# Designed miniproteins, single chains, continued (4): the designs that were tried, part 30

Each design is a single chain, and the fold is of that chain. pLDDT is the mean over its residues in the fold that is shown.

## One batch from the design tools (miniprotein)

Design m13082
Fold by ESMFold2-Fast:
Structure m13082 (fold): chain A 70 residues (1-70)
Amino acid sequence: SVDEILESERELFEKGAEELYQKAIEAAKNGDVKTAVRYGIAAALLYAASGEPEKAREVLEKVDKLIKEN
């Protein structure tokens, strides 16, 4: 069914978003601004696509804060 397909796609996007978010945080802490922004944006887009727009915003705010603090 469509609901089953949407659920599997959502899980895939969410997993990808989590992996990219972790890479964005690592890059930000290491002073790699370009990589942090790139992975942060990618993670936010995947969270939004998975139906988690609040998490997408949280990711961008967290990455921006870490970049400015390092």
Scores: mean pLDDT 83

Design m13083
Fold by ESMFold2-Fast:
Parts: structure tokens; sequence; C-alpha cells
Structure m13083 (fold): chain A 78 residues (1-78)
């Protein structure tokens, strides 16, 4: 895979992980919400790393996901 193709695959995997974390974060179970926060923080860290090397076309999507993940972590922790 080219670097751009690898970045696209990484982003797609992070999108899936983020979708799972968002669903778990809405769970009525407090332990599930703690697991979701941990998963969201992992996704956030990986997105920030990807943003450093990503093509300009991917940067806006990554930045939006970072902002959404940060907001969701704050909401779930409150």
Amino acid sequence: LSQEEEDEVRLALLEIKYAIAKKVAKSPNPEDRKDAIKMLKEVLEELRRLLETASPSLQPVIEEMIADAEKLIKEVEA
C-alpha cells in the first residue's frame, strides 16, 4: 500500500472504532461508559498522530473527528 492508501485504511479503522465507542458511551451501564471513554481517548491519540502525516484532503475529516471525540469525552465524564 502507498502511504496515502495506508492513511485512508487507518482512518477507516478509526472511524469504525469511534462508532463503536459512541454506541458504548450511550450505555446505561457505568462500566461500559468507562470503557467507552478509554476507547475514545485511544481513538483521539491515534487521530492526532494520523493528522501529523495525513494528506490535506484527509485533514478536515480527522480534525472534525478529533473535535467530536473531545466533546463526547467531556459529555460522558460530566
Scores: mean pLDDT 83

Design m13084
Fold by ESMFold2-Fast:
Structure m13084 (fold): chain A 87 residues (1-87)
Amino acid sequence: MEEVSSGAAKTEKGKATVIVDGKVSEEPVPVTGTYAVGVAKDDGGKAMFGEVDHPSMKLKEGENSIGADEEVKKKAKEEFEKAKEQL
C-alpha cells in the first residue's frame, strides 16, 4: 500500500490498487499469482493489466480481482493484450 502516483497502480504482497480517473482506489484488491497495475485517466481512461517490462508477469495473467469496476478490469485486460503484442 505504498505510494501510488497518479497514472499508476501496483500490486503489493498479493494486493492490487486500481487508479480510476487518476485517483487511487479506496482499498487494495487481492491478487493471485500475477502482478497487476491499473492506470486509468480521464473519462476514456486507459487501463493496463500487468507490466510491459516483466514478460513472466504478462504471460501469467493470473486472477486479479479488480473490485473497483468491471469496466476498468476489461480495459486493463485489453491494454494488457496490447502490451503483450509489443513484446
Scores: mean pLDDT 40

Design m13085
Fold by ESMFold2-Fast:
Structure m13085 (fold): chain A 56 residues (1-56)
Amino acid sequence: STIERLLNSPRVDDRLSAFIPLASLGKEAIPPLRTLLSDPDPRVRQAAENVIRQIE
C-alpha cells in the first residue's frame, strides 16, 4: 500500500506524506500513527500526536 511504502521510507518527507492518507482513515489510522510516535524525527512524532488527538 502507499501508506506502508511511505512509512518504511528513510526520507522524513515521505513519512510526513503518510499523514494525508492516514487522516482519511479515522480510527483505523491509530495503530500506524502510534508507530510514528517513536519516529527518530521530532516533527513526525509531533504530527502523529496531533492527528491521534484529533481522531480520539
Scores: mean pLDDT 80

Design m13086
Fold by ESMFold2-Fast:
Structure m13086 (fold): chain A 83 residues (1-83)
Amino acid sequence: MEELKKEIERLKNMTPEELGAEVQRLLDERNRLEAKRPQYIKEGKVEEYNEKLRDIDRRLRMLALAASGKTVEEILEEYEKLK
C-alpha cells in the first residue's frame, strides 16, 4: 500500500510528455510480448504469457489514472477495485 502510494505520487509528478513516453514504452513491451505469443503456446506457457500481459495492462491503467487528475487516494480506490 505505501509503496503503491509513492509510485502513484511519482507518476502524478510527471509531465504529460514523460507520461506519454512511459505509456509508449509499455505499449512497445506489450507488442513485443504479443509477437512472442506463438512461442509461449508452443512451449505450453500460455498462463505465463497471460500473467505478463495482465501486468502490462495494469501498469497502463495506473498511468491513465495518474493522468486523469484524480487524487492519490482516488487512484488507490480505483486500482484496488480492479483486484
Scores: mean pLDDT 78

Design m13087
Fold by ESMFold2-Fast:
Structure m13087 (fold): chain A 71 residues (1-71)
Amino acid sequence: MELLRAEITVEDDGSLRIEAELSAPAKVGETVEGEGTLRYRENGQEVSRPARVTLRATEDGWELERVELEP
């Protein structure tokens, strides 16, 4: 099984960003889950949190479907 990496910038100014390693390559139209890190600002501080991400493969790359913060 090959791990893929994905980076997604959610906010236009780059203030919310997701980095993830995916468990397998996906074909266009498939949804995959992976573990990653969510980086954002909270109460004026930069925060890094472990997260699970769900991504959908598209012809142009990855689309974010869901992000869940780990406890």
Scores: mean pLDDT 68

Design m13088
Fold by ESMFold2-Fast:
Structure m13088 (fold): chain A 80 residues (1-80)
Amino acid sequence: MELIDELIELARRNAELARELGDDDLADFFEHLIKLLEGYKKYYETASPEEQARIEGFVRGLKRVTLDITRQLEREREKR
């Protein structure tokens, strides 16, 4: 639960940052990702222990990629 909530907040921040930078396609992508993650959060509560472990692994991978994108967007914003 907490891991998915953290990823949702990261995706929300990336959507805001992408929109500020004029990348509406990337902002739309993260808005869709938030909806997908909210679906996984609901599914996780009723999932078997094996499916919960698979979801956790998948979410950890997504969090890593999302953090990499955050760093790229921050670099673009800091362009001087």
Scores: mean pLDDT 82

Design m13089
Fold by ESMFold2-Fast:
Structure m13089 (fold): chain A 60 residues (1-60)
Amino acid sequence: STLAQQLAEQLLFERYAELRTMSEEEIFERLKELAQGRASDEELREAARLIKQVLDQLAA
């Protein structure tokens, strides 16, 4: 898994309740803070999109 995927999985497991209230863009910014330049913006945006998709599925 990429660093972006590992950070996304960590956020989803540890901060699920917080992530539920966030937009995809807010999730991207949070991942970017955690990555500290160690992952590309494209990888982090894809990770944020996948988190949002999972959150939307769990809310249904």
Scores: mean pLDDT 80

Design m13090
Fold by ESMFold2-Fast:
Structure m13090 (fold): chain A 62 residues (1-62)
Amino acid sequence: SLEERAQRALHEALRLYNEMPDEERGRFAAQLDEAIAAVDDPEATYQRFERLVEELRRWRAR
C-alpha cells in the first residue's frame, strides 16, 4: 500500500539523515519537515520521501 511504501521511505530517509554530519543535516531538515507535513495527499508524501532518499543517497555517493 502507499502507507507501507511511505513508512519504508520515511524509515530510509531518517536512517540516511541520522548518518549525516550536523552541518548537512540543517540543509535536509527543511525537506524532511516538508515531507512529513504533507498529510493531505499520501502519494505526494510518499514521492517527497522518495526524493529525499534519492538526494541523501546522492550526497553520500559523492
Scores: mean pLDDT 73

Design m13091
Fold by ESMFold2-Fast:
Structure m13091 (fold): chain A 110 residues (1-110)
Amino acid sequence: AYSPEALAALEATAATLAAGAAAVREAVARGDVEGAAAALLETAAALRAQADALAPHDPELAETLRLVADALEEAAREALETGDPEPAARMADALAELAATLRADVARAR
């Protein structure tokens, strides 16, 4: 179903999701709510860029990535407003799960 270019974009997306999850988890483990929010916002921006790259190949996944980016931005705002790292921690778990799903899909396509 995917071209080599689309598979490379999926691998890049999975790497971004995994890196984002790790960065958020590390900040949460340190009690750094501002750092966790910054990691969520950086990941959201990267996912929006990757959604634009994927849109010609997989418009459904591109829409999903934009919805995930919206959720990350909302979780970052909530964490900053409340000082509670829990919204960020929940998003890190969701990012890690999505990364694992995309990596499995890429592996099956190879």
Scores: mean pLDDT 86

Design m13092
Fold by ESMFold2-Fast:
Structure m13092 (fold): chain A 74 residues (1-74)
Amino acid sequence: EEEIAKDPNNAQAYLDLAGRLFLEGKLEEAVKYYEKAIQLDPNLAEAYRNLAIVYRALGQTEKADEYLKKAEEL
């Protein structure tokens, strides 16, 4: 449901932080922050796409496919 209380600025900040953590090889921390971004903004397709990339890097390709599908459904 659309609501400004989701705070898209925090969601974007978590995306940026998770991206940096992924580049540093801190994959588990990157997952946590991408999940926070999705919790704050469940319609943020970029969060699902980026989380799929991290899961692929973790070798969890099935989860990566699920998150990519979620992004495409938005």
Scores: mean pLDDT 77

Design m13093
Fold by ESMFold2-Fast:
Structure m13093 (fold): chain A 92 residues (1-92)
Amino acid sequence: MKKEEILELARKIVEEVLESTKNLTPEQRVDVLTRTVVSILKAHPELAEELARIVGDVLKKHLTPEEKQRLLARLRQVLPPELFDVIEAAIA
C-alpha cells in the first residue's frame, strides 16, 4: 500500500470514530480515541511519526479543550515519548 493511502485511511478512521463517538461522555470518547490512536500507530510503525501528526491534526479540529487534555493524559501513559511529543504538538 502506498504511504499516502495509509495516511488517508488513518485520517478517515479517526474522522469516523470522532463522528460515531460525538454523543458519548468526554471520558468514554477519550477511551475509544486512545485505543484508535494506539491501533493506528502500531499498524504501521515505519510511518508512526507521520501518522501521529495526521491523527493529531484531525483531533485538533474536532475535540473540546477538556477532551484534548484527557486524551493527552491517556496517550502520555501508553505511547513512546517521541510519538507523544509529535501528537501533542499537532493537537495544540
Scores: mean pLDDT 85

Design m13095
Fold by ESMFold2-Fast:
Structure m13095 (fold): chain A 74 residues (1-74)
Amino acid sequence: RREEAAEAFRDAVLRGKTPFPVVGVAVAYIARGSGPVFELAGKALASDDPEERERLAEQIAELVRTEVEFNPLV
């Protein structure tokens, strides 16, 4: 389900592979209209601190999991 996509998104953020296209698509797909997820993704991509990026990526994954539990039809 979407939880695996959240893990993939976390990995992409931490490794800095392809910020804009991959992050944008994953976030839009998993949490359509979720401002907090977009906000945290932007902060993670802007941060050069690997520890901060890990922390933000975990927060994003947690929010995505919460949304999936509430909106199973997404």
Scores: mean pLDDT 56

Design m13096
Fold by ESMFold2-Fast:
Structure m13096 (fold): chain A 67 residues (1-67)
Amino acid sequence: SMRTERLIEEIVERQLENGHIRESERELARREVRELLERGVASEEELLETDAGILLGMEEIKRALGL
């Protein structure tokens, strides 16, 4: 949904602002965050409101990058 796409962008921008990902990884980060939300691994609110949400996003991004 449009709300989900906006949430994905908010999470990705937050990761960029915190220096957890670089601009070249933006598209990959969007894909990984979408995957997490679709699988129901974390609620949309939890991903925005907690350090755990940020950590989960970063681990999935690292996995996708083979790090």
Scores: mean pLDDT 62

Design m13097
Fold by ESMFold2-Fast:
Structure m13097 (fold): chain A 70 residues (1-70)
Amino acid sequence: MLSDDEMVAAVAATLTEEQREALRAHARALGIELADDESMVALYERALAELSPEELAAFNELLAELLAQQ
């Protein structure tokens, strides 16, 4: 099991700026208020704190899809 920091570090290391913006857009669509310059660590901390288990599962599915595009 990856820690939150390890998962977010993997996202930050492997995703393009466009893919990171797609994750921010998805989080905003789920009701998380984010700045455009919000770090991936802060985004994932907000997702864990504010999303339901079902919404978090959808967020993690998008993350897996973006990582698979590499």
Scores: mean pLDDT 71

Design m13098
Fold by ESMFold2-Fast:
Structure m13098 (fold): chain A 65 residues (1-65)
Amino acid sequence: MAPSDADLEAAMAAIRGIVDLRYNASKETLEETIERLREAKAKAEDPVLKKALEELIEELEKQIE
Protein backbone atom coordinates (compact mmCIF):
# COMPACT_ATOMS: atom_id res chain seq x y z
CA MET A 1 0.00 0.00 0.00
CA ALA A 2 1.75 3.11 -1.28
CA PRO A 3 0.08 6.52 -0.84
CA SER A 4 -0.41 8.66 -3.95
CA ASP A 5 1.85 11.70 -4.45
CA ALA A 6 -1.17 13.83 -3.49
CA ASP A 7 -1.62 11.88 -0.22
CA LEU A 8 2.10 12.17 0.53
CA GLU A 9 1.98 15.94 -0.10
CA ALA A 10 -1.10 16.15 2.17
CA ALA A 11 0.71 14.23 4.93
CA MET A 12 3.69 16.62 4.69
CA ALA A 13 1.33 19.63 4.84
CA ALA A 14 -0.26 18.13 7.98
CA ILE A 15 3.16 17.79 9.64
CA ARG A 16 3.89 21.46 8.90
CA GLY A 17 0.47 22.46 10.29
CA ILE A 18 1.13 20.56 13.53
CA VAL A 19 4.56 22.23 13.87
CA ASP A 20 3.09 25.71 13.24
CA LEU A 21 0.35 25.06 15.83
CA ARG A 22 2.71 23.64 18.50
CA TYR A 23 5.28 26.45 18.16
CA ASN A 24 2.69 29.28 18.23
CA ALA A 25 3.29 30.48 14.68
CA SER A 26 2.06 33.98 13.78
CA LYS A 27 -1.53 34.52 12.57
CA GLU A 28 -0.15 35.24 9.06
CA THR A 29 1.78 31.94 9.00
CA LEU A 30 -1.26 30.03 10.33
CA GLU A 31 -3.47 31.54 7.58
CA GLU A 32 -0.96 30.41 4.91
CA THR A 33 -0.77 26.93 6.48
CA ILE A 34 -4.60 26.66 6.53
CA GLU A 35 -4.74 27.51 2.79
CA ARG A 36 -2.11 24.83 2.01
CA LEU A 37 -4.02 22.27 4.09
CA ARG A 38 -7.29 23.07 2.27
CA GLU A 39 -5.60 22.54 -1.11
CA ALA A 40 -3.94 19.32 0.10
CA LYS A 41 -7.28 18.01 1.46
CA ALA A 42 -9.00 18.71 -1.89
CA LYS A 43 -6.31 16.70 -3.76
CA ALA A 44 -5.96 13.86 -1.21
CA GLU A 45 -7.56 10.48 -1.97
CA ASP A 46 -7.26 8.73 1.42
CA PRO A 47 -10.46 9.38 3.46
CA VAL A 48 -8.61 8.93 6.79
CA LEU A 49 -6.06 11.55 5.74
CA LYS A 50 -8.83 13.90 4.54
CA LYS A 51 -10.54 13.65 7.96
CA ALA A 52 -7.25 14.30 9.79
CA LEU A 53 -6.62 17.38 7.61
CA GLU A 54 -10.19 18.62 8.22
CA GLU A 55 -9.73 18.33 12.01
CA LEU A 56 -6.34 20.08 11.83
CA ILE A 57 -7.79 22.92 9.70
CA GLU A 58 -10.58 23.44 12.28
CA GLU A 59 -8.03 23.55 15.14
CA LEU A 60 -5.84 26.07 13.27
CA GLU A 61 -8.87 28.24 12.37
CA LYS A 62 -9.74 28.49 16.08
CA GLN A 63 -6.19 29.76 16.77
CA ILE A 64 -6.54 32.68 14.29
CA GLU A 65 -9.61 34.13 16.04
Scores: mean pLDDT 78

Design m13099
Fold by ESMFold2-Fast:
Structure m13099 (fold): chain A 64 residues (1-64)
Amino acid sequence: GPLYRVTIVGERPAQGIDGTTFPKGTVLTATEPPRPVSEGLAYARLADGRVVLGHADDLEAEKV
C-alpha cells in the first residue's frame, strides 16, 4: 500500500505508545495518514508497527 512521510514540525514532540519520544525534525514512515482522535491530537501507524500520538497541528504528512 502507499507509504506516508510524517514530519514533526512543531515544538511539541510526538510520543509512541511504547514511551518513545519523537522531537521536532523527526521524520517517520507511516502506513496511513495521521488520523484525528481528540483535543487536537492525531495518531499515526508506522511501517515498523509502532503507533505514535502527536498534536495534529505539529504533524505534516506527505504521500510517498
Scores: mean pLDDT 84

Design m13100
Fold by ESMFold2-Fast:
Structure m13100 (fold): chain A 83 residues (1-83)
Amino acid sequence: LNEEELRENFREDARRYAALLPELIEEAREAVEKGDIQKAYSILTSVQVALAIAKQGGDEEAVRRLEEAVREIEKMIKEAEEK
């Protein structure tokens, strides 16, 4: 991959990932409800990585949506771990 293609791919991936957030949040919720906290953490990690990439790409809307998703998933995990 050349540098320009890599930058384009990062922006495209960030936008595509942001579009998947409702599905990922639902999957994390289901994992938490089943007591599969490790799966919920795995989803959280994926969203956090996507957030770091989105910040590099400078897409403020994608960053905002990803930050919201991180907070929502963190809250779900915390509430589940607190019983």
Scores: mean pLDDT 78

Design m13101
Fold by ESMFold2-Fast:
Structure m13101 (fold): chain A 72 residues (1-72)
Amino acid sequence: DTRERILRATRELIREKGAANTTTRDIAEAAGVSVGTVYHHFPSDRELAIAVTAAELREIGDQIDEELEARR
């Protein structure tokens, strides 16, 4: 899934070198897509930021669910 690859690449790059040093070109390269493809899925930096934040919150929720199951 191209959208999920873009989100994953964005999260990994931000963790590696910070948001200030992460460009749309870096994200496209890491995801294996064109810069145009990134903008097709996320027309603005704001939309990409919202989607990345939502994806991180979803993953945190999944991790909490796993930890709660392990406590049972």
Scores: mean pLDDT 75

Design m13102
Fold by ESMFold2-Fast:
Formats: sequence, C-alpha cells, structure tokens
Structure m13102 (fold): chain A 112 residues (1-112)
Amino acid sequence: KPLEKGLSALANKDYEKAVKYFEEAIKEDPTNAEAYLNLGLAYLEMGDYEKAVEYFKKAIEIDPNNAEAYVNLGIAYLKMGKVDEAVEAFEKAEKIDPRYKGAADVLRQEAA
C-alpha cells in the first residue's frame, strides 16, 4: 500500500521517496488525513516549511481533532519565524490533547 511504503521511506529518512508514496496515497484516497500529515512531515524534514504548512492545514481540514497535525504546524511556523501563528497552533493542539500542554507557554515567554 502506498501509505505503508511512504511511512517506511520516512522512517529510513528517504524523504523524496516518502513524498512520492504519500502523493500516491492521496491520489487513491483524497480524504486520507494521515497521508497529508506525513507528506507535511516529509517536507518539514526537507526544510520546505511552506509546503509543510500547506499539507498540515489540509490534514486539519480533513481531521480537525488531529492534535499531532497542529503540533507539527506550530513547528513549521517556528521554522519560518512566525511565532504568533506557532503559539496559536500549539494552543489548539493542547485543547485537543492535554499531553501537548506547555508548548505554547514556552513561546509566550519569548514573545513577551
């Protein structure tokens, strides 16, 4: 399955191959939030933060309760220097899953 092949490529840090398989997974099922999340992760690791943000937002559109997508959206925004957007994303992740508590608080101290 393309999703499984993409996850294997991602684990092996073969980000170009991971992107190809996740794009194939999306072509098979455009509602697959996990494929969009992992495509964003591959772009984040490759340093393409604009594409990472785009795909994390698509994952959130499909699955709005995915705390992991919000956490990674916040990380991508931080890599772009967008601190306010990162704080908002981390706060959203915390509201969905309290295990992410405190990520936004660290950034609020730097922004103040």
Scores: mean pLDDT 83

Design m13103
Fold by ESMFold2-Fast:
Structure m13103 (fold): chain A 92 residues (1-92)
Amino acid sequence: SEEELNKLLKKLSEKSGLTTGTIAQLLELAEAAVKGNREEVLKLIDLLGGPKETLEYLKKVLKAAKELGVDEELIEKLEVAIKYVEELLEKE
């Protein structure tokens, strides 16, 4: 639900030091990465300040998610997104 998502965003924000808006964009990026939606991934990376900043944010959210004991499915999506952004940095 929207209420459950808002609670998750707040907890991740408190643990990572990132804003809830930034975390929402990172979760959207993780979903796009899992779906192989390259256009949406690149758009979200640009909105987040570029691939290097996006990678740093993803790593902070992954650490926070693991510390909070968030669902394994979300952990896996974040790890897929990290690998996707790392591969973009290696190629460009």
Scores: mean pLDDT 87

Design m13104
Fold by ESMFold2-Fast:
Structure m13104 (fold): chain A 90 residues (1-90)
Amino acid sequence: AEEKVLELLKKILELIGKLDLSPEDVARFIGLILRAIGHLLEKDYEGALETLEELMEFLKEAEKKGANKEAIKEALKLAEEAKKILEEKI
């Protein structure tokens, strides 16, 4: 389960070049993913889930600011899959 969530977070991070984010939003995006990974490594599934929800809100805000809609949709799909896996652990 943890390995699959890490794989999904890595795939979300790999979308960074396609998202068309501002430099400030790139830094926040990376920070949110690293925070989710940190919680996951500590087996803090609630903290990882909360951070994924923050990431999903960030992605929706970025779309409204002109980020690439297709890349945002893919990132949100991957985040939702990670969320479902974490919910099975709580």
Scores: mean pLDDT 85

Design m13105
Fold by ESMFold2-Fast:
Structure m13105 (fold): chain A 115 residues (1-115)
Amino acid sequence: LSDALHRAMSEKELEELIENAEELLKKAKKAYEEGDLSKFGVYVSSAGILLSTVRNASTDEKILKRADELIEEIHKLTVDSIKTKASKDSLTFLVNNPFATERLKKAAAEALAKL
């Protein structure tokens, strides 16, 4: 499966996906700074899909490292949006959501503790 995926996507195609994800992340950061959480969510989700494709298709350590760095940046921005812009009710709902990641639950719990 991983070998077949690696053969299906060229290094150039994987690099183009990373470049597109980086552009989407720049747009996400701008939307976040402007307070447009709807646009922020769309750009972050789109970048995440591209980076997930790279992680599943690549075996190159340099490409994977770059994708992981961008994924970590997405996680940090998402956590920051939860801590700075989410309402008390939204944070309480997220903490009790069994399908939310532990990282997101921790961020929501820490934000609630500061309210």
Scores: mean pLDDT 73

Design m13106
Fold by ESMFold2-Fast:
Structure m13106 (fold): chain A 67 residues (1-67)
Amino acid sequence: EEELKEYIEKLEEEIKKLKEEIKKLEEKLKTASEEEKPKIEREIQELEGLIALLEGEKGYLEKLLKS
């Protein structure tokens, strides 16, 4: 079960990194041209989707850890 805890911590670290990347893109979005905005918005959506998948995996593993 220690391996599950370590993997959960790794997922938390990856999620944190992805959230930081989204913050960087949100800052770029504030100063982006109208032509650039759709590209940045798509990048944010892709990262949000990845975070949702990783958070789902983390939740599943946390449920297993309780068993």
Scores: mean pLDDT 83

Design m13107
Fold by ESMFold2-Fast:
Structure m13107 (fold): chain A 61 residues (1-61)
Amino acid sequence: EIEEIEKKIEEIEEKIKKLREEIKKAEENGDKEKALELEEELGILEIELGLLKRELKKLKE
């Protein structure tokens, strides 16, 4: 259980890192619409990451 959650956290953190790079590229290219769409996806992943970290903390008790 704990190891599975830790792996999911690592996967989401990697996705967030890649998504932030894509947002920066979209902003550099002046593609504001794409940047906004990617920021929305980033927000969803950040919420999911927060929930997983909370669950991990609860399980470590």
Scores: mean pLDDT 82

Design m13108
Fold by ESMFold2-Fast:
Structure m13108 (fold): chain A 95 residues (1-95)
Amino acid sequence: MVELPEEPAALYDLSSHSPEERRRLLLVGSALGLMYMAIYVAEKLEKDLETAEKIAEIAREMVERTEELIRAKASLEEVEEVIRKAMKEIVEVLK
């Protein structure tokens, strides 16, 4: 059974955040949604638990790093770079 990464709590109350922080959270949430779909397809449809677990680990590391950046008031571009690197790793896993 693949353990899904926990979504940032802030994602459930976007209205309480600044516009700049909301943009970062929406970017992370969008990427995480795509990763959840990839995990679902690998685990449930393809029955490939190894691929699903690898994608879940990449997603967890991405969430942890992006949460650190958001707390540090990093730029949207810095958050995007972390997401971009995670997506590249997922592409390699899917080959």
Scores: mean pLDDT 78

Design m13109
Fold by ESMFold2-Fast:
Structure m13109 (fold): chain A 107 residues (1-107)
Amino acid sequence: SMEEVKKELEGFVRSTKGLVSYLAEKLEVEEEKKKELEKLLEEAEEAVEKGDLEKALELLEKVLEKLEEILEEYKDKLSPEELEGLKTWLEKFRETIKYFREKVEEV
């Protein structure tokens, strides 16, 4: 149901906010870049709350793009194992967005 999709997406946004906060601190990401990610995630959370799942997914795609940029810029602060783990997580993030897009299109 759409309510189930909304609930799952709310959980996904919440989990992403936690990971972004952790990574920003660990990598010592510049304040401006951290604020851009936080703003996108706050807007995504608001979009989910309002039932605008299309907008929420668009905002999450922008979060993914920014996280990929940050990972490339700050990769030297990560071990090879940590870098591979984060790349795997970003691929899972992309797959999750695709999953939600397919669910939204099925209604």
Scores: mean pLDDT 84

Design m13110
Fold by ESMFold2-Fast:
Structure m13110 (fold): chain A 103 residues (1-103)
Amino acid sequence: SAAVDAILRYSAEVGRQLARLAEAAAAGDGAALRRLAEELVARSKELTAEAAAAGVEVEGESSLEERDGRLLIRTPVLTATDAEGRRHAAGLDEVEFALPPAP
């Protein structure tokens, strides 16, 4: 199913980008954290448009906010039903990363 394939692709790519963000956070690299967060939001938007074209239900929008020395990242929740009537869902409510203090 094109819709299920789109959800699996979205889940895999978001997971991969989150792992990169976690690595940057562990390294204390605020510049990398900001860049990778922007990349995740941009890529989430692209994948969400592809998924919608494949018939996936999309709830919410990709967003990035900096507040009180923290990055708040949101991505849409994608949902589809397969040929067997099983629901597949992938997405991120809100993920927060602490920004390291400026050098």
Scores: mean pLDDT 84

Design m13111
Fold by ESMFold2-Fast:
Structure m13111 (fold): chain A 95 residues (1-95)
Amino acid sequence: MEEAKKYFEKGLEYYKKGEYEKAIEYFQKAIELDPNFYEAYYRLGQAYIKLEKYEEALKYFEKTIKLDPNSEYSKEAKEILAHDGETGEFKEPKL
């Protein structure tokens, strides 16, 4: 949808400005219009990291991987999840 892409682009503008709460608002609108917009889920994860909301960030990275496991965004999300659980003690058993 053109509207989903438009909200996603607005989210990127706010993210670039360091306005992470506004970026999240626009990325959330993008996924409401296009629930398969895996790029928007990845960007939500990044924005939540900037707000130090790591549990929310991990949730959105997992969603990114679920929607398109072979994308570059999913590769980056997998690296983030792997780094957090590098000893295996911090990874969820079903990650």
Scores: mean pLDDT 77

Design m13112
Fold by ESMFold2-Fast:
Structure m13112 (fold): chain A 110 residues (1-110)
Amino acid sequence: SVVLTQPSSVSGSVGETVTLTAVASEALEPSDSVSWFKQKPGEKPQLLIVHNSKLAEGVDSRFSGSVSGNTATLTISNLKKEDTATYYAALHVAGAEAPYWGEGTQLTVS
C-alpha cells in the first residue's frame, strides 16, 4: 500500500510564502493525481487543488500545486492568519477504490 508522508507542522508569517509537501512511498505514475484539502475544526473540508496543479473553483489564486517525482507540493503565497488550518494531501491511484490520505500538516500563521 502507498503511504503519503506529510510534515506534522509548519509555521509561517503573514505575507510570506510557504510550501507544504506530501511524499509518496511509491513512484507516481502518469495516471496518478494528487488533491489538496484545507480543514478547520467544525468545518467541512475545502478542496483546494485537483489533478496535481489545477486550482479548484472559487479557491484563492494564492494557492498552487505541483508534482515532481514522488513529491506533491502545495504553495501558499501572501499568507493570512486565516490560512491557519490542517492541510491534507490525497493520492488518487488508477484502479484503487479510494484515495491514499496523508496524515495532514498543521499550518500556523503568525
Scores: mean pLDDT 89

Design m13113
Fold by ESMFold2-Fast:
Structure m13113 (fold): chain A 74 residues (1-74)
Amino acid sequence: DLVAEAAELLNKGVELAKQGKLEEAKKLFSRAIELAREAGAVLLEHEGREALELVNQGKSEELKLVTNPESLRA
């Protein structure tokens, strides 16, 4: 399930970003965005892009975990 895998990668990226591992987090966010795009999960792709922007702006504290990936299948 590409949506579930994308959400897993996004959540791992959030945890890494909060640990200061920003390069690793960005790699996971980029992978999650690609998987969400392949799945046609537009909302999940948007969440991944926003997470990447927050890390680029130094706002890792504002990152949130995806708790309901099914709501993001659209």
Scores: mean pLDDT 80

Design m13114
Fold by ESMFold2-Fast:
Structure m13114 (fold): chain A 55 residues (1-55)
Amino acid sequence: SDEQLKQELIDYLKKQESPHVQTVEEFKDVKEIAEHFDITVEKLKELLEEIKAEE
């Protein structure tokens, strides 16, 4: 489910210690993370926006 995937994504990002997710480098990070979870970049961006909306 999307909720479970969001939790796994949060844990993954926390482990990566990426302070630059908000910068131009986030485009590269997003593509790499999408490949890691075997999802599209568009789907990953949707999940990230939902996570950011709660923070």
Scores: mean pLDDT 66

Design m13115
Fold by ESMFold2-Fast:
Structure m13115 (fold): chain A 62 residues (1-62)
Amino acid sequence: MEIDELEVELSLTIMEATIYEKAGDYKKAAEKYREAAEIARKLGDEELAEELEKKAKEMEEK
């Protein structure tokens, strides 16, 4: 998988997570933030991955 494809997938996954969060679908928002965190790790961005996992946990606690 090319690195450019992962960057696009990351951006789209974060966007989907924010859409679900604004819609009040916190379960789907958490799922998408976790998917985004995995993509961020594949890209070598551990800091972003940790931030996205924190957002996912916040969504699960709502």
Scores: mean pLDDT 82

Design m13116
Fold by ESMFold2-Fast:
Structure m13116 (fold): chain A 65 residues (1-65)
Amino acid sequence: KVEEEIKEYLLSDDFDVKKAIEMAKKYNIDPEVVVEAVRERLKKRGYSDEAIEQAVETVKKELEK
């Protein structure tokens, strides 16, 4: 499924937030799925809670457009 492929991409080492947002919009993926994947990705990489929340807010705003 396209949804599973996107989830795999969001969790990959080649993760790019812009590409993830473009794919989510193209395939009409639930914004909550993208937001959670971004949060998990940044937490795994050791980003601070503040940085994670800022990135999540940016992703939410982009997905609303």
Scores: mean pLDDT 69

